# Designed miniproteins, single chains, continued (3): the designs that were tried, part 47

Each design is a single chain, and the fold is of that chain. pLDDT is the mean over its residues in the fold that is shown.

## One batch from the design tools (miniprotein)

Design m9613
Fold by ESMFold2-Fast:
Structure m9613 (fold): chain A 66 residues (1-66)
Amino acid sequence: ATFRDVTEEDEEIERNKDYEAALERAREAGMPEFAVEAAELVLKGASLEEAQEYFKKLAEKAGVKV
């Protein structure tokens, strides 16, 4: 039988699907490319906190937050 406890791999797959859906929603909502790049950083194993900080820095650099 193919049964096992939730592993890091299982959580990673589920997170990837959730982030993929979030990326599509962000694109549909008209989020700029740098925001999508921040979301991709989360998909590559960066924490949500790191992604938020990265997004903030990119937004400031792009002049979104004056």
Scores: mean pLDDT 61

Design m9614
Fold by ESMFold2-Fast:
Structure m9614 (fold): chain A 61 residues (1-61)
Amino acid sequence: TVVAEIEINGKRAVVTITDDSVSITFLEPPDAAQRQAADALRDRLRQLLERLKEIEARRKE
């Protein structure tokens, strides 16, 4: 699980990534453009998570 505070088009938000989900929660109410940007980022993070799972499956300590 990863939790990070980031800025999306000037608005602060918390990103939470688990084994099966990605969520973005704004700390203050976003406008339509900020929400759209957050939705796009969430989609990209889900794609990255799937690729990272494949990479981790190939790595061994």
Scores: mean pLDDT 76

Design m9615
Fold by ESMFold2-Fast:
Structure m9615 (fold): chain A 59 residues (1-59)
Amino acid sequence: MSKQGEELYKLGLKYEEQGDLILALRYYSQAYRYFLEANDKEGAKKVKERMLQVVQKIS
């Protein structure tokens, strides 16, 4: 996994744990795009799954 993508993913996790689901999604979205640009399929999958779980909580 790329270092920058991983850092953004960790920020998403922190905000999700704090209950700030909107900020969590913003950081996850940034991490996801970064992993796609880096062709990091495993990082992208991990972030995608987490984003879907967060969206379900908001709805």
Scores: mean pLDDT 82

Design m9616
Fold by ESMFold2-Fast:
Structure m9616 (fold): chain A 63 residues (1-63)
Amino acid sequence: APLSREQAEEALARALEAARAGDGETANRYGTLSVLGFLELGDEAAAREAAARVRAAMREGGL
C-alpha cells in the first residue's frame, strides 16, 4: 500500500538516524522507502530533499 506522508517522514527520520550511526543498509532501505513514498504522494520536491538529506548524512557518517 502507498505510504502516508507521516509514514514517509518517519522513514526519512529512520534513514537519517541509521546513516548517522554508520548503518548504510538500514539508511538505504528507509531512505528508498521515504523517497518512493513522497513520489507516490506526488511530492517530487520532498522526494528530492529526502534523497539529498540521506546522501549527506551517509557521507557525514563515512558511508
Scores: mean pLDDT 85

Design m9617
Fold by ESMFold2-Fast:
Structure m9617 (fold): chain A 74 residues (1-74)
Amino acid sequence: SEIAEIAAEYRARARAELSPEDYTLFGAMLHELARHIADPARFRAVAEEVLALLLAGDREGAVALTRAALQEAA
């Protein structure tokens, strides 16, 4: 699955770049996004933005973006 390949790529990046706490949070968000977003290009775009927000220390923004993307996918 192209979604599974993108998810593995972003999990590897997050493991290298994020704290263990933010890595765990990102992994949970990425798992839910992968279940609900069918378009690989949209999944990649959302994963990139969520990772960027966590790298900037904006955990609330990362959660809000994830929730918004999941609501649009429903």
Scores: mean pLDDT 89

Design m9618
Fold by ESMFold2-Fast:
Structure m9618 (fold): chain A 75 residues (1-75)
Amino acid sequence: SIILSKEEQEIATKVGEEVLEKLKKNPELSREEVLELTRKLMEEHFSKKLSEEEIEDIAEAVTISALAEFQLEQK
């Protein structure tokens, strides 16, 4: 498990919110496209602090969270 600082958790939350807004504008995005978008956004903020493997793990978690929230808002 990756231990993020409070500041890093806030950045990950903002990335998730940005991904959710992109999903609302393009609901046809596949899980793979959402994951790739999330990974790129995470790399912009964490490339100097986290390994590529750690960024991938967090990006997957953020992607799952954003997709779940999007599905709930569509009901």
Scores: mean pLDDT 77

Design m9619
Fold by ESMFold2-Fast:
Structure m9619 (fold): chain A 87 residues (1-87)
Amino acid sequence: DPTIVAAVIKGAMDGGNIDAVEKLKKANPNVDYSGIKIDYSGIDYKADDDTLAGQLKNAIKNKEDPSKIAALAMVLSAKGIDPSIFL
């Protein structure tokens, strides 16, 4: 789903995971992520990595709101976790 890939790229960019961003852009050169808004409301920034990873995996599987997928990808990227492994 190009919209889910765009959300993960946008989240990784905001989270500062440059390696994940470069890898995803190279694999997905035609994906436009400029329209993705990030909704940080309801994100538990203090949750453990496994909980956040499980939330991202479920959000992708269930095709949830891209703004929430981007927020989870951002938090994981800021923790040094590559969110592209859940695609």
Scores: mean pLDDT 82

Design m9620
Fold by ESMFold2-Fast:
Structure m9620 (fold): chain A 88 residues (1-88)
Amino acid sequence: SMGEELAKEAVKSGERAREELERAAKEGKISELQAQQAIGIIDLVVGVAVLLAKKGADPSSLAEKVKEWAELAEKDPVAAAKELTELK
């Protein structure tokens, strides 16, 4: 289904974002704690997108948000970590 395809894209985007955040922590651009917290938020949102797709609900808004985080993490991992750790 389209929802399952969107959930797969969310998984791929989440993996890209995680790799960039882990790299930034290794390079000392962000703390290990900030990277861990940011990755935790990404994993949670990806998990919800997958669950929504499995239940026949629309994961598109969550898939789009994970893609935006991945693009931000590739461009500016410090800004991505800040956005993710300051989520309300």
Scores: mean pLDDT 87

Design m9621
Fold by ESMFold2-Fast:
Structure m9621 (fold): chain A 73 residues (1-73)
Amino acid sequence: SAQVQAVRDELTEEAAIPGEEAPADIDELLDLATERAREVAQERLATADPQMQQVIQQALQQIVQTAEQQRAA
């Protein structure tokens, strides 16, 4: 849905790793990116209504799944 995509984009932007802080190892980079995304998602979940909580959880799940696919490649 458009709402899940918008929240995914917001979480990705807020969780962005500056180039100078990015690990050279892809697994470490993906771990750091997913940890930062979880932190941002948890902050948003604390103040979100039940419907938005579901959207945030779906967006975070998509971010994590994308990272796992990248590791498997």
Scores: mean pLDDT 79

Design m9622
Fold by ESMFold2-Fast:
Structure m9622 (fold): chain A 66 residues (1-66)
Amino acid sequence: SEEELRKEFAELFKKAIELIKQKNSDPEVYKKKIDELEREAVRTYLEGGLEAAVEFMKKKIDELEK
């Protein structure tokens, strides 16, 4: 459902932010990375909907966990 996809997106987004902060001690660096993540997520949502945004976040988390 759309509600479940929205919850999944929110959880993935929070996880990505936490990983970015863990990997970057400089607040100026992680703030910029979070801003870029938000911009890319919004663009993906507008282009492909909520399912595309969820898949984008999963890919981003995989990249961040490397």
Scores: mean pLDDT 86

Design m9623
Fold by ESMFold2-Fast:
Structure m9623 (fold): chain A 95 residues (1-95)
Amino acid sequence: AEEEYERGYEAGKSGDPEKAYETAKEAADNPEVGPLGAGAAGHGAGHGAVVSGDKETGLKAAEAAGYASEAAGDNIEANMNAGVGAVAGGAGYAS
């Protein structure tokens, strides 16, 4: 989870929308990462996007967090982490 958050954060902070989206999506698609790691990657990407100040990266981070929430299914903690990522990504988009 912490490693996935850091990977998402660096991807979001880069200001590259596709990198932010793909990093979180790869975590969500990886069964070894699991739903908690996928949510953490989405959270990191959203936070990194806010730090980058890039509007499109924020939007893509929010989309990736939504994808991570779908992958989390009924896992409340993973869904909460993905939700925080979506809010953070949306804030980055708005700024």
Scores: mean pLDDT 68

Design m9624
Fold by ESMFold2-Fast:
Structure m9624 (fold): chain A 79 residues (1-79)
Amino acid sequence: MSYTLVISGLSAAEAEALAAQARAQGIPVSIINGGKTTLVLSGLSKAQALALQAQAEARGLPSQLFDRISEGLKLASKL
């Protein structure tokens, strides 16, 4: 089972650091830039997804966890 985690409200430096760490672990990362940066992390194990979500919550960052890798979920988030 693969999980997708969306983290928003990041600074550019935080987003770059987290994206680099995730890519080093072979985790696909998409970066969405607005006034604040949003990261989409996909292909996560349950343990990785829960650990990253807990870290985001501890930092007061909005996060959403999805229990599948899905183009449909990405499209729904874009609408």
Scores: mean pLDDT 70

Design m9625
Fold by ESMFold2-Fast:
Structure m9625 (fold): chain A 84 residues (1-84)
Amino acid sequence: MTITITVKADGTITVEATGLSEEQKKKLEELAKEANELARKYNDVGLAARVLAAELKKLFPDAEFTVESDVADALAEAKEVLSR
């Protein structure tokens, strides 16, 4: 199972995954929505990326994670959490 977190230059966060059930896909959509809400509320995409990465790692500890971002802080924060 592979999970890809993408943070675009405009601060939009998306999550894509392969090999998920319908229930797992819905949970991913909820987490992505919460991360985007957090980023807008605090104007901090790096914080949102870190929180999202931590929640995804908790729910899918055996998944392979990739992070793609045009925002250096968001990329660094997510990668740090996923490498633990």
Scores: mean pLDDT 80

Design m9626
Fold by ESMFold2-Fast:
Structure m9626 (fold): chain A 86 residues (1-86)
Amino acid sequence: SLEELKKQEEERRELSYRVWKAIAEDFLRSETDPELQAKFREALALLDGNEEEREKGINLVSEILSEWFKEAVDAALKRLEEERKK
């Protein structure tokens, strides 16, 4: 039904928001670069806003973490491939 579809969409968006917020908060806690700290704080403020602001916040966090995320994904994929071959 339309109500079930809307509920699933809202649940997915809320989960994404919570995940991105948790990621941003965790990285802000360990970040030592004042410029990156300022960007994470800006992203967290956006993530506490409306849907449009939350989307901008997600994009900002994604941009900041893009290099680290790619490196982490590559490392994880390499580990999984090595485990699969054993």
Scores: mean pLDDT 80

Design m9627
Fold by ESMFold2-Fast:
Structure m9627 (fold): chain A 70 residues (1-70)
Amino acid sequence: MTDEETKEALKKKLYEKYGAEVEDEALDTVLKDAKELKKQGRYDLSDPVLNADLDTLEEILRKKVAEVRA
């Protein structure tokens, strides 16, 4: 999936599961972090962007959104 498609899928999943609306800036931050970790050979997130592991990205996004909204 493209990054844009991944962002839309994550927004939908978070809204359906938690009733939370996620801002694009929070999504962009998480996707950038995931790509950076992959480039560094650190698989703390096992290829979430390419394999669309929405559950892993959802958990990370939920934490990031909570931090940004605080």
Scores: mean pLDDT 57

Design m9628
Fold by ESMFold2-Fast:
Structure m9628 (fold): chain A 77 residues (1-77)
Amino acid sequence: HMGDRKLVQRIIDGLLELAKTLPREHVIKNVKLAAKQLIDLYPNDEDMIKELIEAVKKVLSEEDVEEIKKYIEEVKK
């Protein structure tokens, strides 16, 4: 839960580094994989997912962030 914030921060740092070197499509794919892993580990932890979304807003467009949000809602179902 909140004690695992270091994992979320590590994912954020990794995504920021990937955004420097990888094409947009690969960054989105990695964010979706990270989101799915977080949902699988913490199915009702909104804070972990919210922190991930806030981080990707720094490296992806608003449209890409909305695509990721839709993916997250689909995975939660």
Scores: mean pLDDT 75

Design m9629
Fold by ESMFold2-Fast:
Parts: sequence; C-alpha cells; structure tokens
Structure m9629 (fold): chain A 63 residues (1-63)
Amino acid sequence: SSQEQIDQLYQQALDAYRAGDRLGLLKTFNQLKDVLESQGLSDEEIAAKIQELADAIRAEVER
C-alpha cells in the first residue's frame, strides 16, 4: 500500500539522518515526493508534508 511505502521511506529517512547521511536523506525525500505525486498531491501539499516529516525526524533524534 501507499502508506506502507511512506512508512518504509520514513524509516529510511530516520536512519539516514541518524547516520549523518545527507545524500541518503535527500534521495529518500525525493522518493517520498514521487510517491506523494503519484497520489495526486499538489506541489504545495508535498512540500508541507516533507517539511513536517523532516521536523518530526529532527525532534525524534534530538531527544
């Protein structure tokens, strides 16, 4: 499912962020953008969701 793909990409992004892998993080966000575009989200909605996810990842790691 699309949600399963998003959950997998979230885990990949979290792992990349923890590892300091900036290129891996960028690649994962680009893959997430492709999944969200396939669901019919606008560019503005995609940007908002990616930023929300990035903020959530930072909050999780900085605990």
Scores: mean pLDDT 80

Design m9630
Fold by ESMFold2-Fast:
Structure m9630 (fold): chain A 74 residues (1-74)
Amino acid sequence: SAAQQQALQAYLAQVQADFQQAVRDGVLTDDQRAQVQQYIQQAQNAPTPQDQRRHLIQADTMIGVSRMQSVIMG
């Protein structure tokens, strides 16, 4: 549906913004940054809305884990 497509577009934009902020905050290792970028690229190239959502969740989760690890490791 148009509403589902609009929601996925908004989620992609949010994940991209969160990724840029995480890069600025220095909370991502080089490997984590590469992995998040790969997930975002997979989401952009996804053949279905279901695959796009899955890859966005993977990117979002990796950013969240990286932020948590940064807090613990100091």
Scores: mean pLDDT 87

Design m9631
Fold by ESMFold2-Fast:
Structure m9631 (fold): chain A 85 residues (1-85)
Amino acid sequence: SKEEELKKKYDEKVIEFAKAMRRLRQLVDAGAPEEEIQRALDEMEKKANEAKETLDKLYEVTGDERYKQEAERIVEAVKNLKELV
């Protein structure tokens, strides 16, 4: 189904988002140059947006507010992380 296809895409995007967050944390912990940290932050935001897009589509297909709430949590997490750099 369309919902199953979107759930699979969401799972893949969440893994990529988690990987990008780990990379950002490693660079911050290592005291990497500001430009490298900024690039990692931008990549993390890109992966978060891809995950959010899949959640938005899941909400459109299902009407399930859990997907909308999860998308809002991703947006807030990215905002908070950007303020720490």
Scores: mean pLDDT 86

Design m9632
Fold by ESMFold2-Fast:
Structure m9632 (fold): chain A 60 residues (1-60)
Amino acid sequence: GVEERAQAYVEAVQPLNLSKDTALKFIKAEADQAVADGKLTQEQAEEVFQLAKQQLLALL
């Protein structure tokens, strides 16, 4: 689901030791690509991004 995808994106960026802003740009690009690939709707991509942002605010 969208929560699992948000967690996966956060886990993918953590070992890269990126700034919060760079990590969020990476996650946004991944979510946008998932929409382009037909894996997410635009609404689901926005929800994934917001969930990932909340998780990163707690970690970074």
Scores: mean pLDDT 79

Design m9633
Fold by ESMFold2-Fast:
Structure m9633 (fold): chain A 69 residues (1-69)
Amino acid sequence: TEEEVRELAIELARQAGLSEEEAEKVAEEVLNAKSGDEIDRIAVRLLLDGADPALAEELARKAMKVKGF
């Protein structure tokens, strides 16, 4: 669901060292993404900043499913 995508994006952003406000912005960017490529780019940035690889992959997969990509 959209809520699950939001919570997962916030958790990954926190793992990447972002503030709560920055984490909320990341969740909005994921939910407003225009393509699967945009979602992948966000997930990769979080991964490079220290987020868990398995959770980053789960975020991309769930977000694409919710968005219908």
Scores: mean pLDDT 81

Design m9634
Fold by ESMFold2-Fast:
Parts: C-alpha cells; structure tokens; sequence
Structure m9634 (fold): chain A 90 residues (1-90)
C-alpha cells in the first residue's frame, strides 16, 4: 500500500525557522516513524520530505484531513492551533 508523510510546522510564518514534525504512516494510518527536526523553514521542510521520502507533491491541509493517530503524534511537539499542517504521498 502507499505510505503518507504528515507534517506539522510550529510557526504560521513559512519564512521563519521553526520545529517541524514528520509522521510517516502506512495506508491504514498507522504510525511507522516520527522525526522531529528543529530550525527548518517550511520550504526547507518540503525539500527534506522530497529528498528523504521521495515525495513528488507536498500539500498544505486542514486539521480535519489528518488521521487521528498522526494528529495526536504531531500535537506532542507542536501546537495544532498555530501549526501549519502538510501531507505528502510517498
């Protein structure tokens, strides 16, 4: 099945360096890996996901579009009220 990467960036400003959390899931939304990277801009985080996971497209998404398990994992590291959320197919 296809894997997905969900990411949360702690800053609403994509030009500022912030903490970004990456959650790799399987096709059923089960967490395979969590990685926390400090001092990334959103553009650097997008480049990181494309390089590490082979993702072709990274999309900004709403909180409601994140699977519950992945959202709970992201929320351990970033505030979901201020965080920007992203999805990539891998």
Amino acid sequence: GSKKVYAGADSSDPTKKTTVVFVLTDANGNILETEVVENLTVLEAIAYVKKKYGAKKVEEIEREEVPEKALAEIEKYVDPKTAKLYKAEV
Scores: mean pLDDT 82

Design m9635
Fold by ESMFold2-Fast:
Structure m9635 (fold): chain A 67 residues (1-67)
Amino acid sequence: MLDEYSPAAQAEVPRLEAVARDPSLTYGSRPLTAEQIAELRRLAEELGLAYAVIPFDPPLFLAGHPA
């Protein structure tokens, strides 16, 4: 999967995953804040990835490979 991305995009994947898997997240409603979701969107756009945010509790962030 990573081999389908540019070297710059591959370097950013661990950062995107780290934001998505923030160790400070807790149980219950909306452990991902609006700011965290905005940063995930920004990183996905920066990497040229297709993405979607599912309004679920907690919200789900989905990213794909570049179109």
Scores: mean pLDDT 52

Design m9636
Fold by ESMFold2-Fast:
Structure m9636 (fold): chain A 66 residues (1-66)
Amino acid sequence: ASQEEIDSEVELALQTIKATVARLAGDLEEAIKWYEKAYELAEQAGRTDDAKIFRKDIEELKKELE
């Protein structure tokens, strides 16, 4: 693992934590923003399973905003 790989994993984890914290705080729009960022990072890193989970979370949160 290179420093770049470690940095990408840390960034993904941080964006996921931010999304979770926002969701728990009831800030659904902010949670969607951070999940979308996590989705982009997961796609770039080739983490397809993580990307699918984030996409599902984004869809569920968008339904909650109705």
Scores: mean pLDDT 80

Design m9637
Fold by ESMFold2-Fast:
Structure m9637 (fold): chain A 105 residues (1-105)
Amino acid sequence: MASSKEEMLAALREVLREAGFSDEQIDAAVADLAAAMAAETDGFLSREAARLFLERMFGHVLTPEEIDEILDEALEGTDGRLDKEQLVRLMKLAVEKFKEYLKQS
């Protein structure tokens, strides 16, 4: 089902708040997602827009290959576009990979 832009931004805020991100970090991430969605239609985020968003948020710790693996897993069984549910899954996968990196550093 197509998600509204507002629903996707609200879902991102919830996932990041639950993950322990600060309000400033959440606001920055929501602004980045809103910018990535500016070129999108029908309430879906493209794989390319999602990749750019993840690179902006996690590209300093996650490799391009790790970002592509997360995207492949989140988009499994989809037509290559993210609704609210796929976005939540994507963010949970990215956050867990980020936390794994921090534990090894």
Scores: mean pLDDT 76

Design m9638
Fold by ESMFold2-Fast:
Structure m9638 (fold): chain A 97 residues (1-97)
Amino acid sequence: MLEEEVRRLEEEIIELAREKGLDVAKVQEVLKEIRELGERNGDLQAAIDALRKMREAIREGKSVKEIESVGVSTYTASLLRKIGDEIDAEIAKRKAS
């Protein structure tokens, strides 16, 4: 189900980028980067959240560079939050008497 949502969002973003006159090849490159990050880290939900933010940025008339920044930043923030939670859990485990 998550893989299908990623594919749907990628298709919507590509069509929207074409309508806005953006460099579709560059947009596809960014989409591939976000998808591969989600696959490698086992977190397609973070990838979906990033793609949704990118779609909104395109609708707002942002440049390809701004769209890439929004996507990568959203994904990175989600990943760092999860890493922080894991570190906190490990510290709590070690201090449990």
Scores: mean pLDDT 78

Design m9639
Fold by ESMFold2-Fast:
Structure m9639 (fold): chain A 67 residues (1-67)
Amino acid sequence: DVDKKIEELLEKARKAVDEGDIETANRYVSEAGALAVKNGKLDSEILRKLGEVQSKILDALKKQEKQ
């Protein structure tokens, strides 16, 4: 199930951000996005979830830059 795989990758990315591992988080988000494109899974729900994780990564990067 591709949808489950995308969700799993996004969950791992979110956990990596929480642990401060931005490089690993970016890797998982990239894998989730590539899998979504390859399988035509670019519906609004998947795009919303991708955006939420990307925003979390951006927030973590801003904290590292300003602190």
Scores: mean pLDDT 78

Design m9640
Fold by ESMFold2-Fast:
Formats: C-alpha cells, structure tokens, sequence
Structure m9640 (fold): chain A 66 residues (1-66)
C-alpha cells in the first residue's frame, strides 16, 4: 500500500542518514559516536520493529554531538 511504501521510504532515508553520519564520525576519529551510529544503522537494516520516529530522534541527538 501507499502507507507501506512511505514507511519504507522514510526508513531508507534514515538508513542513508545513519550511514553518512557513521562515515563522518569514523573519518573524524570519534570512535564512541561511530559505534552508536553503527548500532542505529544495524537496527534500521535488521529490526523491522525499530520505530522510524525513535530512529530519527536518536540520530538527531547524536548528530548534535558532532
């Protein structure tokens, strides 16, 4: 359905954001922050129950630490 497509699209956007933030954190030598982004990325990819809103909030909070 359209709602299912939108949810998958939102999840895909967050996956790209998490992967990008992970790469930036690794490049900057921010190992603890990189590990947190890696954990979020893994949940986005492998846990269909991981809430899109929670993922977004966690990514925003961690990005503020960069």
Amino acid sequence: SEEEFQRELDRGVLEIAAATLLHVARRQGKEELAKKFEEILDKIRNDPSYDVEKAREELVKLAEEM
Scores: mean pLDDT 85

Design m9641
Fold by ESMFold2-Fast:
Structure m9641 (fold): chain A 63 residues (1-63)
Amino acid sequence: MSESTKFGIDLTAEAGGGEPARLAGEKAEQGDERSRRYASAATGAAVLGLSELAKLYAELGAK
């Protein structure tokens, strides 16, 4: 939650998606376009308080 100001994706950790969120962020940072899109979507969902949706996007981005 405190990390929502930086990535928002860390918010998915409290929804039980910590590992996928971390992997999606790493892949997005590496320039993976698909992971970048999902990381952005997960961050947006997390900021809006949609932790379950953020978790789903993080899992898709980590794939």
Scores: mean pLDDT 62

Design m9642
Fold by ESMFold2-Fast:
Structure m9642 (fold): chain A 100 residues (1-100)
Amino acid sequence: MEKKKLAEKIYELIEKAKELIKKALKEGALTEEQAEVLLEDLEKARELVEKAMNDDLESVEKEANVKFKSSEEALKALLEGVERLIKSLEKLLEEKKKKE
């Protein structure tokens, strides 16, 4: 997968995750403190994408505490991380609705 395409997908998913966090906060599925932590994590993910795009693997590996074979592998891991967050947020919203 091309590095640029991976970064573009991650940025799109970060924006989607931010909207889901706002919705979960409004619906009471997240506390304000939980929402703040998740938004900070998404900001860090954006910074790590930029570092991986610049081939600064050492900084990405240090922050993630994981070794990667390439910047593309690091970007793929970041993509999977944001996708997991989105699924978790969607599940929280569904569980909140099922209890009402």
Scores: mean pLDDT 81

Design m9643
Fold by ESMFold2-Fast:
Formats: structure tokens, sequence, C-alpha cells
Structure m9643 (fold): chain A 74 residues (1-74)
């Protein structure tokens, strides 16, 4: 599906991305109408696959939540 294709693209783009780049990419996809829960699930899965700590994943989740709130408020 188009959504599955977009999520696969997002996954590829965040695979080696910095924290700042991951949040900027999530904002881009949210502004294009992608589901925030789906983007968050993909970002968390990639962080787990990268071996990131629980603390790093918690920080990522807080950042993603802030971005989603900002996009929804606009």
Amino acid sequence: SMMDERLAEFRERIADASDEERLALAREYLEQGMDGDALTAVAVQVAIERGESAEAIEALLRGLGAVEREVRAA
C-alpha cells in the first residue's frame, strides 16, 4: 500500500540518522499526513535494532511526542 511504502521510506531514512535528523524527518512525514503512531512505532523499532539504550528510546519518544503536538497545533 502507499502507507506501507511511505513507512518503508521513513525507516530507510532514519536507519543511520542522528537524533535531530530523526525528529526533523518525523515532522516532515507528519506534515504530509502520515499517522504519528505508525511513525513512532517504526522509529522505536529502528532504535531497538540499533541497540540504543532505554534512556535513549525514552528521549526519542519525548521528542516525537513534542513534534506531533506542534504539528497538530499548527
Scores: mean pLDDT 85

Design m9644
Fold by ESMFold2-Fast:
Structure m9644 (fold): chain A 95 residues (1-95)
Amino acid sequence: SVEEQLVKDLLTEYKTLSVDEIAERMKQEIRLWAVLSRLTNDELLEVEQFADEFKDYVSTLSKEEALKITEELLKVTLEKGPMAGIELARKILEE
């Protein structure tokens, strides 16, 4: 599918990055997904705080683990929408 190819293309780009760069990129993606989800100002503030926490978490992982999480989040976001991506990221952080 187009979504499968887009995930593969994005993962190829992410494989060139360090774990810290992947973490920063995922923070920016979560922030963008929040804007695209048309959240309220209060919800946007909550997601900005969450995105920082998620970045800190990803920075503690191995590159392999960071890439696996990135693939799962991109796949869910493309298939089910930006809010589903945020919900999965929140679930990953809580486990």
Scores: mean pLDDT 85

Design m9645
Fold by ESMFold2-Fast:
Structure m9645 (fold): chain A 63 residues (1-63)
Amino acid sequence: SSMEREQVLLEIIRLVNKAVESEDEEEFQKYVDQAIELARQAGLVDPQQEELLRQSMEIQRKL
């Protein structure tokens, strides 16, 4: 449903923001894994897109 989709997208955004703001490598990886898992469960990403999303978050943190 639209409401479930919106809720999932907002949660993914929150997790991505937490990952980027994380000082600790372990916290960063934890939030990255949670964001990807949620996107996978929602059918928003394919395996190739999961890898791209992970790499994107790593690059964003370095900026």
Scores: mean pLDDT 82

Design m9646
Fold by ESMFold2-Fast:
Structure m9646 (fold): chain A 89 residues (1-89)
Amino acid sequence: SRGEEIKEILLEKLKDFPELQAAIESTDPRILEAIAARAGEVAREESWEKGAQLLYQALLNLKSPVELPPELLARLQEALKEMTELLEK
């Protein structure tokens, strides 16, 4: 399914971040697809950085924004771009 493909992209791109891997593994693929779609919408409306920040918050179910290390932010942006390309096909 598309949600399973989204999950695979997230697990591969974020493999160096154990807390994110645990959250992704425990999340329903359909919910991951919905999160990816919303993060992609934010990226189009605002920026890839804002989309990546929303992706992080949604994956960890955070109520408030947190400052992300540059490496994590870059990996989230890479994952989001690949997921967005998948969702547009």
Scores: mean pLDDT 86

Design m9647
Fold by ESMFold2-Fast:
Structure m9647 (fold): chain A 68 residues (1-68)
Amino acid sequence: MTEEDREKMRELIEEASKRMVAKIKEWEAELEERRRAGKEPPLEELRREVTRLTADALRAIGDAIDAG
């Protein structure tokens, strides 16, 4: 792997991390709303969404590398 490939991967990981942080903040707001309403948070659903977003981010990184 070249230095250029490593730098591209690092940039893609940073971009994916920023998007994931934004999604986590959205979920934190939803959890706080549910907590205020006296409802149990959908932890099982959130776990599934986190897993899916992580898989999607890794796939997007792979696709970008294959395309470049």
Scores: mean pLDDT 73

Design m9648
Fold by ESMFold2-Fast:
Structure m9648 (fold): chain A 93 residues (1-93)
Amino acid sequence: SELRRLQEIVERAQREAEREVARAEEEGSLEDAALEAIRRYSALLQETLNRDAEAVEQRYLESLRRAKEVDPGEGVRRLLFVGIAQNRILEEL
């Protein structure tokens, strides 16, 4: 079914995001990886969905800033996970 296909895409994206987050955490590059994921997401939205990337990028950068201030480490880690997962899903659509 279509729902099963979408579930498989989401589950694969989540597993890939977990691996990428673990790698960035080991390398001490969580913030740099989050910035790259944000830039990639903006590019994918513009390319795939023809949406305004500037507004999306600005909102994501604000989310990263707040994560660093309120919940450093864990907040950035979660933002990176979401960013990578969203990117992987968009790449498969």
Scores: mean pLDDT 79

Design m9649
Fold by ESMFold2-Fast:
Structure m9649 (fold): chain A 85 residues (1-85)
Amino acid sequence: MRLREEAERLRREAEEKRREAIELGALSGLYLMKGQSLSLYDPENAEELREKYTKLAEEYDKKAEEKRAEAEELEERARRLEEEL
């Protein structure tokens, strides 16, 4: 197998993981905004709504960090293969 083709495959996978991280981060932000918006229209349930959407935002932010870490690992592997070329 061509080491260059393997490195290009790893870089494409890393790019895909970085796109996933961006999408998950955007979802995190949207959930935070939704929690704030709903809290303004339902003051009696505001604290419960903020907690619910803050937890969702934190979960998606954590998933974004995991995808970013996966991308960095793939990029490092690709770099090592490129150095052998």
Scores: mean pLDDT 83

